# Designed miniproteins, single chains, continued (3), part 27

Each design is a single chain, and the fold is of that chain. pLDDT is the mean over its residues in the fold that is shown.

## One batch from the design tools (miniprotein)

Design m8910
Fold by ESMFold2-Fast:
Structure m8910 (fold): chain A 87 residues (1-87)
Amino acid sequence: SEAARREDLEALLNTPLEELAEIIEKMRKLVEENEEKLEEEMEKALKENPTEETKKAVEEKKELIEKLKSKSPEELAEELKKKAEAA
């Protein structure tokens, strides 16, 4: 919902950069630990609903996982803050 989007943006903007980086680092570790399970869930979603919307959602999720692995938590925190400020 639009209200949930506003609350998420507000929470993101109010979170200090260092704390946001720590949250991202924890999220990265959880993703790395559950990578196989996430792949299975994405494969199942494609099998159950092989629509263009599902394919795009899976592709976006894979891109987010790759970003979490390729960039430092600090860089990701800065990007998220800048995007939230621009929104």
Scores: mean pLDDT 74

Design m8911
Fold by ESMFold2-Fast:
Structure m8911 (fold): chain A 85 residues (1-85)
Amino acid sequence: SPKEEIERIARETLERLEAAIEEYGASDPEVAESLRRVKEHVERITEELLRELEAGADPNRILLLMEATAGVVEIHLAVVRLSLA
């Protein structure tokens, strides 16, 4: 279902953020704090998208927005990794 797919994308994205927060937590606390704020933003967006889906929004559009959110997070994580390499 579209709801299950959105929840899957969100879960995978949040798991990647949590792993990065744990990885950088001791060595780069400012980076970990920044990623924690990104995580909070993703959680809020996910809640809003699920609410819109329940209200009758186009599932294809909501899925596209969730995929775009995950893509932005991946770019952010790649930039962080490159900057600390």
Scores: mean pLDDT 88

Design m8912
Fold by ESMFold2-Fast:
Structure m8912 (fold): chain A 90 residues (1-90)
Amino acid sequence: SLQQQIAQFQAQLQALEQQYQAALQIEDPEERIARLEALRAELDALIQALQQLYNQTSDPEHRQQLLQLIQDAGALIAQIDAEIARLKAA
């Protein structure tokens, strides 16, 4: 069901948020950048999947949940991009 798919994407985003926090503990800057870039790619793929589901549904409640997930994933990408920029400037 669409509800189960949304729940799965919520769990995936939560896992990516936890992986982001773990990446911040990596002391080697090159290894941290590589991990953050990999997480960014996974978040980009997640946003694309969420946008595809959004375009396939007309239910307002599900559309709102999908938009919130897209927004939350985008906010995490912004945090990742800022950290990568900080590391590359050092």
Scores: mean pLDDT 91

Design m8913
Fold by ESMFold2-Fast:
Structure m8913 (fold): chain A 95 residues (1-95)
Amino acid sequence: SPEQQRQQLLSQIVHYLGLIGDSIKYGVETGDIEKSIKDIQDYAKKLAETLIQLWPEEKSKVEELLSKIENSKTLQELVDAYNDLVQLLDDIFEK
């Protein structure tokens, strides 16, 4: 059903947000910034694909934020872009 598909996609969002958070923590705690950046970029792409499936009207905003994440050269730039993505999610859920 559409409701079951929505619930599965929402669960995927929570899963990828958790993986991104864990990857940021890993980079900060270990100093392995290159691995942290790569893992966050990989998870953010999957998160973006899931968001576009749930809210196709947000596609342009999601793709802009994903592009910023994929072009981030430092962990700080990436965390800033990720926080913008989290803010977009908060804005969507408040509707």
Scores: mean pLDDT 86

Design m8914
Fold by ESMFold2-Fast:
Structure m8914 (fold): chain A 74 residues (1-74)
Amino acid sequence: MGSDYLTLSLNYLRNKDYQSALYYSQLSIDLLDSSDPRLSTAYRIMSRSYQQLGNLDLAQQYQQLSDQLQLQNG
């Protein structure tokens, strides 16, 4: 379930539909367990989507969350 939303989010990001990428990445985050390594990928999608929408502050915040989870799970 969370994995399916993550895949949808990636597809929307690739198609430059940043609003849908944000929507489905948020659903992925809500359904994934806090220990799931895919959370770092979901936060990265949110970061990239916000960057493309020009919201650099949110892009930086989600990039930091992604990096923090990557370090904790590595």
Scores: mean pLDDT 81

Design m8915
Fold by ESMFold2-Fast:
Structure m8915 (fold): chain A 69 residues (1-69)
Amino acid sequence: SMEEAVEEVLRRAREIVAQSPDTKEGLARVRELVEQAVRDGVISEEQGRQIFKEVVTEVAKAENEALAA
């Protein structure tokens, strides 16, 4: 289902961020993953935007928590 596809793309996006030492590079790779999934018809363009927004929000929260420590 498309719901399962969204969850799988989000899981892979989080893995990319976790494996990337640089936030900017990690987010660029996530953008490429999401854009490819949209091109391949795995997810819709709107779903791709929501996935990217969620990952960016999670990264910003983690960076803010690290700066507060």
Scores: mean pLDDT 83

Design m8916
Fold by ESMFold2-Fast:
Structure m8916 (fold): chain A 98 residues (1-98)
Amino acid sequence: SMKDQIKQTIDDIMKVIPSSSIKQLRQSGGYIIGAMNIMGKFDFSKQVRKKVSTGDKKKIQDSIKDGIDVIMKNMDSNPDNWSYVYTQIKKSYDILRK
């Protein structure tokens, strides 16, 4: 299912975050922000955006993980958005694994 593909891709993202560059993390963060925005989680996406733009590597890593946590907690209340969320999460993973 689409939900299972999102969950699997998130698990893969979590494995590559420690080895990813700051540039990859910032670009990936943009896609995570996009997924939060389609779910209407604007206050969380603003916090993640600020940390991604101004933070060091650890702060950017932690903010991406926080964004992923928000997405996962809100999956079941946003099934109409799963296709868009999957597209954003997959783009995030494709950047981080390079």
Scores: mean pLDDT 87

Design m8917
Fold by ESMFold2-Fast:
Structure m8917 (fold): chain A 77 residues (1-77)
Amino acid sequence: SKTDKAIELGEEAAKRSEELGDKFLSKSSRSTVDSARNNPDNTDGIIRGLRSVRDLGLSRGDDEVVKLTDQAIDILK
């Protein structure tokens, strides 16, 4: 499903953040992924969570997190 693909991209962002030691970005990404899994029909909620992760990635200069979250949001539109 579109939601499953968006979750995969969110998981990749979370894993990257964990590997880089960014505890706040990894916690935010993981929370967004977990929320999406628990409420897959709440598309607006998932997009809001992904936008928050994207903004955090942007503030850190992490272009890969921004790219992954933008791809996930575009799938859910």
Scores: mean pLDDT 85

Design m8918
Fold by ESMFold2-Fast:
Structure m8918 (fold): chain A 68 residues (1-68)
Amino acid sequence: SKEEELAAEEEKLRSEAMKELNEEIEKYLKENPDASQDEINDKVAELSRKQGERLAEKVAELRAKIES
């Protein structure tokens, strides 16, 4: 069903978003080993917000495509 297809694709997008976020955080820590906890917290917050916005847009686009 379209509902099952949508659920599977949304789960895939969420999984990919989480993986990308974790990879970006790891890369930042590797490139900035002397970063303060405050700098790390600020960067994690920034990356999390940006990734959340991208995920929301991708989910909206996916819903529009499947419902068409």
Scores: mean pLDDT 82

Design m8919
Fold by ESMFold2-Fast:
Structure m8919 (fold): chain A 85 residues (1-85)
Amino acid sequence: MEEEKLKRLYESYKGMIDELKAQADELQAQGDKLRSEYEKAKKINPEKGEELKKRYDEVQRQIDEAQSAIDKYEKLANEYKKKLE
């Protein structure tokens, strides 16, 4: 039955989207903390500030990747939802 397959794919992508959104929220909180630590370190220890900036940039890259995956999976989920309607 194709409807069961489409429903499973839709639910699978919805689950992946929810997980990625939760991951992006956690990464955003981590990024905010790193930004705060960077601003403090930048004034006192430039080497520590540079290390924190690199970590912040890595977290931002991970957020961008998660958002790209969310956008892709939302489009796929919507296509499968439309086929179920």
Scores: mean pLDDT 83

Design m8920
Fold by ESMFold2-Fast:
Structure m8920 (fold): chain A 74 residues (1-74)
Amino acid sequence: MKEVEEAMLKVEEAMSPEEGKKLEEEIKKKTEPYVKQGKFEEAEKVRYEMMSEKAEEKGLYEAAEVLRKKAEEL
């Protein structure tokens, strides 16, 4: 959905390159057990939940809600 892609982009733009790398490493660590089990939808759910938390931290409340709803749908 375009709204999810736009929400993800807004969160990425609100982070420094260093912040972005740190978040991606943390997402990778938390999703790795699901990916190893072939549970790709559960891995994506965790990713959207973590991106939603970062959006909320940055004051991007609309983006946070979009990403949270996407996580709940998975």
Scores: mean pLDDT 82

Design m8921
Fold by ESMFold2-Fast:
Structure m8921 (fold): chain A 97 residues (1-97)
Amino acid sequence: NAAAELARKLAEEAARLEAAARAMRDVGQTYQALRAQSEAAGRNAAYRAGNELAGRFGADVGRAVYLMAGPDGDRVLEEAIARLEAEARRLREEAER
């Protein structure tokens, strides 16, 4: 029925946002490790990851990852991840209704 179909789509979108948040955390950790060895290596990894995640999850996700190499990059990444996780929780709660 229409209600079951909507619930399924909400759960699928929540799973997509959760996957995006996990991918962003993983690339953030890789960026920090590479930056500790070389600022250029960290920056290049952030740009490549930003382009890859933009293709997989959309431009906003890719932009946040790209910007993690810039000023306040840790805050930008954390805020983007928090927004995705909050939206995923909201969609999961809606799907359970």
Scores: mean pLDDT 87

Design m8922
Fold by ESMFold2-Fast:
Structure m8922 (fold): chain A 98 residues (1-98)
Amino acid sequence: SKIEKLRKEIEELLEKGRKAAEEGKEEEAKKYLEKAVEKEVELLALERGEEDKKLVEELIELRLEGVNNLLNEEVQAELAKRARELMKKLGLELEEVA
């Protein structure tokens, strides 16, 4: 299963990131954690179904738009806001009960 493979890869990346951080290898730790987050987003899209896949695709498109508009601070702020709204729809929001 792709879901089982992704879960294992996420666990391995998180463990490698933790070990790198404990060894003082901050750059390696960051790279492992970034890869883990990317795979967690992919896993959530697979687990939550087709509607959430569209939200994940929109999030990726917003990141690419950010790369194309690196020098435009207003665009960067708007893209960050939209990304946060998409994350909330995916259930990655800060405490829905507050």
Scores: mean pLDDT 68

Design m8923
Fold by ESMFold2-Fast:
Structure m8923 (fold): chain A 83 residues (1-83)
Amino acid sequence: SRAEEAIARGQELLAELDAAIAEAKRLNADPKTIVVAQLERVGLETTIELLKKNPEKHLGDLETEVRRAQELLAELRALLAEL
């Protein structure tokens, strides 16, 4: 289903964000950059859990959060490539 696909994509992005945050910490990146990524991770995880409890109300929210997380992850990866 569309909800299952959004949850699966969100979970993949959580793993990718966790890896990128760990790499940012290893490279001693700016603490502000790390905090922004951690806040996005919390938002994504929370939205996934809300969709699991009520798919009809939260699918659009998760699709929006997935897009935002993808954009942040791309920016974070670009920044880490400069280090």
Scores: mean pLDDT 85

Design m8924
Fold by ESMFold2-Fast:
Formats: sequence, structure tokens, C-alpha cells
Structure m8924 (fold): chain A 70 residues (1-70)
Amino acid sequence: MADEGHDLAVQATRALAAGDYETAFRLGKEALRAGVEGLRAGEDVTRSTGAALSGIGVAWEAARKLGREA
């Protein structure tokens, strides 16, 4: 759901700010998935898109810190 994706994106951002990159990456991916599923289900486009974009952004940044490109 779009609300769940938003909550996951907020938690991912907090984990990233705290230096918990492993948790930030995991939660960022979950926010991205929730946002994409919301778009597929025809849910709120603005909230679902926001969750997906925030999720991929946090996951990408966390991956750079952890995986350094994979």
C-alpha cells in the first residue's frame, strides 16, 4: 500500500542517516517494491511514485556505502 511504502521510505532514510547502511538498503528496497506494487494495483500515483523514488534513492546510496557498486 502507498502508506506502507511511505513508512518504509521514512524508516530507510532514518537508517541511512544513522549509518545503518544494511538496514537502509533493505528498507529502501521494500519501499521501492511497495511503490511499484501500488502503481501496478492502480493505487495513489503520487504516493506510490514517491515511495518508489525514495526507496530506490536510499537503496542506491546504501549500496554505494556497503557494496560500493555491487
Scores: mean pLDDT 76

Design m8925
Fold by ESMFold2-Fast:
Structure m8925 (fold): chain A 106 residues (1-106)
Amino acid sequence: GAAARAALAEAEALLAEAERLLAAGDLEAAADALLAACEALGRALRLAVAEGDEEALREVKELAEKVLELARKLLEATDDRDVLIKAIAAALRAIGILLECDRALA
């Protein structure tokens, strides 16, 4: 539905910002943007499940996989404990979203 699509658009924008910040070497801001993207994806997941929007669920899954890739890049790039903790938190949230997407699509 429209609400799930809006949350997906927010997640995509935040994920693009995280990629830009990571490329610029702003690791703390990149980690914060990645966590914000996870929150938007969590909202999109809940809305897509409530509405039975399988297309939105597939899009949530694709973006969650991209969160995992960016979290991996942050973990490789950082020696900062706070950034490391945030990157791990984002990866764990993305894994949870992927598991829920797979369950909802089964």
Scores: mean pLDDT 88

Design m8926
Fold by ESMFold2-Fast:
Parts: sequence; C-alpha cells; structure tokens
Structure m8926 (fold): chain A 63 residues (1-63)
Amino acid sequence: DEKIKELLEKARKYAEEAQRYGDEATELARRGGSREEILELTSETARYMLESIKYLSEAKGLK
C-alpha cells in the first residue's frame, strides 16, 4: 500500500546516497586523498546504508 511504497522509496534514496558516498571515498583514495576525509566518507556510507536497511525492514514488517 502507499505506506509501504513510501518506505521503499526512502530505502532506495538512502541506498543511492550510500553508493554515492562510497564512490567518492573510493575515488578520493585512488587520488591519494587524506585518510581522515576517506574515513569520513566511509562513515557516511555506512550511516546511509543503515538507514536504508531500517526502512526496508519496516516495509517488510508491514507486509
């Protein structure tokens, strides 16, 4: 239903953001960026992925 659709859209959005941060961390590492900046981007990737998993879990619980 509409609530499940909303949760799935949020999950997808967070997963896409996580992938973007992950890609940025990888590119920065390839270019010899600072370890602090790489760690920060990696931490953001993990945070967005956890949010995505949370919304996916909620959507599945409603089915």
Scores: mean pLDDT 83

Design m8927
Fold by ESMFold2-Fast:
Structure m8927 (fold): chain A 70 residues (1-70)
Amino acid sequence: NKDAARSGRAAAEMGAAGESAGAATGGYQFHKVAPTKEAAEAGLKAAEAGRAGDSAAAQRYGNLAHIYGG
């Protein structure tokens, strides 16, 4: 699903830029539409890390969601 892959990339890029809130939002949306269970799990973890203010963890899990989803 190209929309899921795009959302995963956006979450990873926002995490890299230090935008933890943006990474959390992107990760949550990606979790809902992720093409694989692994991508969904990574997206959920990115969203949780972003909500906790851990931008480094949000970036790492966002990158994993992109890799598993695209």
Scores: mean pLDDT 63

Design m8928
Fold by ESMFold2-Fast:
Structure m8928 (fold): chain A 65 residues (1-65)
Amino acid sequence: APLDPEKEKKEKEFLKAVVEVAEELNVPSDQRASLLNLVSKEEYEAAKDVEEFKKILKEKYLASI
């Protein structure tokens, strides 16, 4: 387990990863909330690293358009 299990820190890291994916895919601001609906913080925590999570999010987004 991490030394500082702050849910807020995890949430900020999760949101940062979602924003980075949105920027890479040039997702309009209005549609960024849809990216948040495709994945959960729990899924982010289950991923081995941020890159794996970003890959999953990208694949889900591309499958939904």
Scores: mean pLDDT 73

Design m8929
Fold by ESMFold2-Fast:
Structure m8929 (fold): chain A 83 residues (1-83)
Amino acid sequence: EEEARERIRKALEEAKKVMEEAGGDPSLVDRFGELALSGEASLEEIRQAAKEVIDAALPVATPEQLGRINEALGEAIEAYEKL
């Protein structure tokens, strides 16, 4: 449990950093993080929140930044599934 939560926190930190570098809204990453760390959200809700982050990053991020955000969010979702 704590290992999974730490993986989520680390992934959120990376996603938020890249979102800020891209000029996107980091509050969407914070919303995703609140849902993921609560442990009460459904997988569908977690995946939808992650999609909102990606969709917001699309117009501002480079392909490399999008890849990093996508990888970080995927890591957080994988860790969430193991909670």
Scores: mean pLDDT 82

Design m8930
Fold by ESMFold2-Fast:
Structure m8930 (fold): chain A 92 residues (1-92)
Amino acid sequence: AEEKLREALEHLEEAIRAAREGDVEKAKEHAEKAFKALMEAGDALPDTKENRSLVVGAGMLIIAARVSLDLGDVEAAIESLRAAKELVEELL
């Protein structure tokens, strides 16, 4: 789980960087990779209410970020990605 959580964090950081640079396609690519790594980590984590809430919450924020990027709202996307990163850090 820790390796996949670190992979998710790295992709969230790259998605935030790409979004700040205006590279929407790269931001979407890294957000998708972060989501996949997070889901794989979630499957390997102990099945506690806290772990489920953090994984689901972070996943929903990554989805919201992707929707914001599709709508051209880069600032909202960065906010959602940052919030997702904070939740993933709580799982480490």
Scores: mean pLDDT 85

Design m8931
Fold by ESMFold2-Fast:
Structure m8931 (fold): chain A 73 residues (1-73)
Amino acid sequence: SMAEELLEEAKRAAEEAVRAAAQGDLATSRRHLERAREYTEKVAEVGSEEQAREAERIVENAERMVRDLEASR
């Protein structure tokens, strides 16, 4: 479904954000977090409540990991 595809895109964007932050590229990391947020908003529009919560959880976890990586430097 479209919601499943959007959820997978949110996961990929979140993973790329964490990867960029781990490499010290915070600008690229922020762009990927923005993209993950956009996919999360789309999941909320077309997906189930459960899918919307999963997408939000994925992005919140990525934002926390990026914040922790930034603070560790």
Scores: mean pLDDT 87

Design m8932
Fold by ESMFold2-Fast:
Structure m8932 (fold): chain A 80 residues (1-80)
Amino acid sequence: MLSKEEIVERLVAVLRAPEVDTDEMQRIFDELLKLSDEELDEVYERVIAEIKADPSLTPEEQERLITGVKYLYDLVKERR
């Protein structure tokens, strides 16, 4: 199984990609479903922190990506 660090890195990468990799997103979603609530919260906080700390992103791009992360987080929680 993927480590929490690998999940964070791959999730940030897929969210930043110019086109949605649906297969990669599904793989990440399946890995997120396997995490404990504590681990899921840690991944969520780390992804948001990395997006906010990225100097290459505009405020508008940061807001868009954060909205996507929140939507995914809510979906994972609903399916658990």
Scores: mean pLDDT 79

Design m8933
Fold by ESMFold2-Fast:
Structure m8933 (fold): chain A 82 residues (1-82)
Amino acid sequence: GKEELTKKAKEAAKEAEKSKKEGDELMKNSKDRESAVRATGAYLRAIGLGFEGKLLAEKGEKLGDKEAAEYGKKAKEAGGLK
């Protein structure tokens, strides 16, 4: 249903943006190997959520769910996908 699709897109966007910010903060606030490894994990999560967001955005457009399309696009962008 439309409501379920919108919720999934919002969750993907929120988690992708959070993971990207965690990666950025780890790289900014620490220069040790542990922080680099953790930042890499955070960025990989953001990329995965970005792919999910891309699929949700395409599905939202097909179903006329504007919110799902918008939030899916935000997840895609946070994952570094263009």
Scores: mean pLDDT 83

Design m8934
Fold by ESMFold2-Fast:
Structure m8934 (fold): chain A 64 residues (1-64)
Amino acid sequence: MPLPTDEELEIAERIREAFGEEGATQDEAARAAGVSKSTISTLVRKGLLERLADGKVRVAAEAP
């Protein structure tokens, strides 16, 4: 399992500060963090973000 990079942790923190527990669409999260939607998908795959039932993403509870 690859470790998240410092940059990926910073991206997750920006998303958490912008949207909190409510989460955001991949497009909203990508815009807020200044990254591509493919980067958001990578963070979901690495477990830094979780996908909610409505398709939104938010920072996972276990993310540092």
Scores: mean pLDDT 75

Design m8935
Fold by ESMFold2-Fast:
Structure m8935 (fold): chain A 94 residues (1-94)
Amino acid sequence: ARKLELLVVIVDSEEAKKQAEVLIEEAKKLGLDEVVVLEKVDEESLEKALEIVKEAKEKGKLVLVSLSLPGPDLSPKLKELVREINKIVNEILE
């Protein structure tokens, strides 16, 4: 079985942030090596997530991105960034 090496968590609300803390604790118990938490769903945070998943792909690391969106509808730019992140994560999982 391939081990998950990196978890990126992106949160848009206080509720999602609390849920992310539980997810991080559980992931660490399973031996996860690295966790990155982004506390906003904005262009800067999504661009950081995109850079992280690109580096993970280059290094052959298995990465998962958890995105919580209980907030308002995303702008077209944010939707494009989410799409690119998902594309790279799916390429890593293949």
Scores: mean pLDDT 74

Design m8936
Fold by ESMFold2-Fast:
Structure m8936 (fold): chain A 76 residues (1-76)
Amino acid sequence: SDAEVAALVDELVRLRETLSREEYVARAVELLQRRLGLTPEQLAEARFLLERIYDLSVEDQRAALTSFLRVLLDRQ
């Protein structure tokens, strides 16, 4: 649901505020695998996105994560 996506995006943004890039990507991938049961291929896509958004503003991170998660969930 949109509420579930928003809650997950909020959690991912908070991780980025407290963790280095390497720690953020690792923790975020584990979170996505645990919460969404993503395939190895989907997790690789997530890792690529997470590495790219780390240096973006909070607003841009939210937009990118929201779009990505909606596309992933629509494919399941």
Scores: mean pLDDT 83

Design m8937
Fold by ESMFold2-Fast:
Structure m8937 (fold): chain A 56 residues (1-56)
Amino acid sequence: MRDRAIEQARRTLSQGLGDGLSRREGTRRAKQVLVDSGLSPSTATRIARRLGDETR
């Protein structure tokens, strides 16, 4: 379950960046996907930040 949520967050980030969103905005949307998937806000924030860093 968790791995699927992370994959969906990664796809959301990539889609947002492709649509011209800032990295910060894309990362925020990825975090929301993780929270909606049942992850705690703190865990979602940590994973979303890591996904954002991977785009550097």
Scores: mean pLDDT 77

Design m8938
Fold by ESMFold2-Fast:
Structure m8938 (fold): chain A 94 residues (1-94)
Amino acid sequence: MEEELRKRIDEVIEKLKTAIQNKDEEGALQAIDELVRLIREAAKQGHLDVLEYAANKLEELRTLAAKQGASDEVLEAITGALVEANRAIKELKK
């Protein structure tokens, strides 16, 4: 399940990256929503390594989105997902 969850996160990251590059705001927001769902699943299952991986990729995607001139809505959504991932990491390190 852990390896399958990481694979699903990678698939969603590629969808988000493609949407950002194509200026597809709706596709980007849908991919971010799916990524948040996977982050919540990883947190529920205690997969700290998967959460740290997702957080690192979200930082890279936030930088990419800013460089590509993504909307404030997309940038805020990525930031929200990153905050949620980092909060889950902090909770699991207790």
Scores: mean pLDDT 85

Design m8939
Fold by ESMFold2-Fast:
Structure m8939 (fold): chain A 97 residues (1-97)
Amino acid sequence: MSEKERIVALGTAAVLEAVALRIPGTDKKQALEGIISLARELLELAKKYGNQEAVDLAERAIKLSEEMLEKGEVTDEQIDEIRRLFLEAADKLAEAA
C-alpha cells in the first residue's frame, strides 16, 4: 500500500468511526478513543510532510474528540465537524504525498 493510500484509509476509517457515534448502543468512549488514535496517526503524517494546514486540522480533531470524551457529550454537529476535519486533513495530505 502506498503512503497516499494509507492516508486515504486513515481518513476513511475515522469517518466510519464518527458515523458509528450516531448508532444506538455504540460504545461512545471506545469510538472516541479510536478517533483520537486515528487523528494522532494523521497528525504524525502531517508533521512528516510539513503540511501545516493538515497539522492544524488533525490537532483540532484531537482536541474536539478529547473534549467530547471528557464531557461525555456527543452532538450531531460535533460528529459532522470531526468528519469534516478528517476528510479535509486527509485530502490536503494525499494531495501533498
Scores: mean pLDDT 80

Design m8940
Fold by ESMFold2-Fast:
Structure m8940 (fold): chain A 90 residues (1-90)
Amino acid sequence: MEEKVRRILDEAKRVLEEALKQGLPIDEAMRLAVEKATELIAKEGLEKEAFQRVLDAMLRAIRVAKEGKEQGLSDEEIAQRVLEELDRFK
């Protein structure tokens, strides 16, 4: 279960990084990362607890992005904080 959670979060992170590399705004990059995580959750057939961990990580990443934008942080700084959050497990 832990391995599946880590793989899903790592793939979401990769999608986010690639979108930012292509010059997409942080909001669009975040949407693509969430879509990828949702796709992988459906494909992997996660147990409730593992599903909840992925969901919690994505929700925290979204909150970090919103808070950063409200505080006037740059897209680069917001992206860094979001990527750090996606690397964190709970």
Scores: mean pLDDT 77

Design m8941
Fold by ESMFold2-Fast:
Structure m8941 (fold): chain A 88 residues (1-88)
Amino acid sequence: MTLEERKRFVLAMIELLYKHGLINKELYEKLVKDVVNDPDHFKTETKIFLLVHIDGDEELRREFYRLQLTDPKDLKLSKETEEIAKKY
């Protein structure tokens, strides 16, 4: 996996947390910024993993595992996530 593919993957996970209401808009924007500045930031991925498995419902966990099985080239980000990422 390239750094760009890893960045897209982590951004897709952050978007999933936001859509399921586990993080608010302020934290969502902060995490997108953190990933854009450091796509190899293992600490951000670990936080996402813990949120999904501890606080996430069954539907969120199902969607999270689908993302992990998705080829990075086929990952689609929302327009909102792409616009925030371009800002930083």
Scores: mean pLDDT 73

Design m8942
Fold by ESMFold2-Fast:
Structure m8942 (fold): chain A 80 residues (1-80)
Amino acid sequence: SDLDAYMDKVVEDFRKQATDYANQNKGKLSDAQLREGLNRLLGKAVNEFLEKHPDASDEQLQELVGRLAAVMQEVLSQVS
């Protein structure tokens, strides 16, 4: 479906942005500052998804947030 394809794109775009952000700022920002920056990118990704799919169900939003949070944790584990 269009929604599923777009969610996959949003998650994949976030993974790239989060990885690049963490790598560029490793050794320049504290762990707390890195987490804050990644949380801002996560919020932006959720907002972009909702702009295209304002009718998304609670289940679909929970899936998106869960996938984005998992990516964020994975990225943070690689740079800590």
Scores: mean pLDDT 87

Design m8943
Fold by ESMFold2-Fast:
Structure m8943 (fold): chain A 71 residues (1-71)
Amino acid sequence: MKEEGLKYLQLGQDYNQQGLNSSKEDAKSYFEKAIGYYQTARGLFEEYSEELAKKAQEGLDETKKNLQKLS
């Protein structure tokens, strides 16, 4: 459902932001959670909204880039 997808998109955004505001050790865990939530949101939006699916994909790509910076 659209409401469920929006909830997971918000969780992805919140966890990505927490990762950016956390220590390097904690940031990894937050980014991994954000990636999972963005993947779920993208899957839920794929059949309902191309625009929202794209937004979830952009968040996923950004969070993966943030995670790579911790390597």
Scores: mean pLDDT 83

Design m8944
Fold by ESMFold2-Fast:
Structure m8944 (fold): chain A 79 residues (1-79)
Amino acid sequence: MDDSNQQLSDVLRAGSDDYRKKGEQYKKKGDTKSAQLLYQLSDHLQKAADAVRRGDWESASQHLDQAQKLYDQLKQVQS
């Protein structure tokens, strides 16, 4: 595997884990809408990480695009 692909995959996986934990915190606070968006964002970042690891840049790009849209929705809900 390309070392750069491994590094990018690890960063995306770390981001997925962080958003998952944040989602759990919002769920505990009763903010179900923010929790759902954070879980979906986490899922797409994990799928992007897996795609990058495989060298599947088309799939990675699609999942990153979905993650960006979910992040924008999260900002609107919290603004």
Scores: mean pLDDT 84

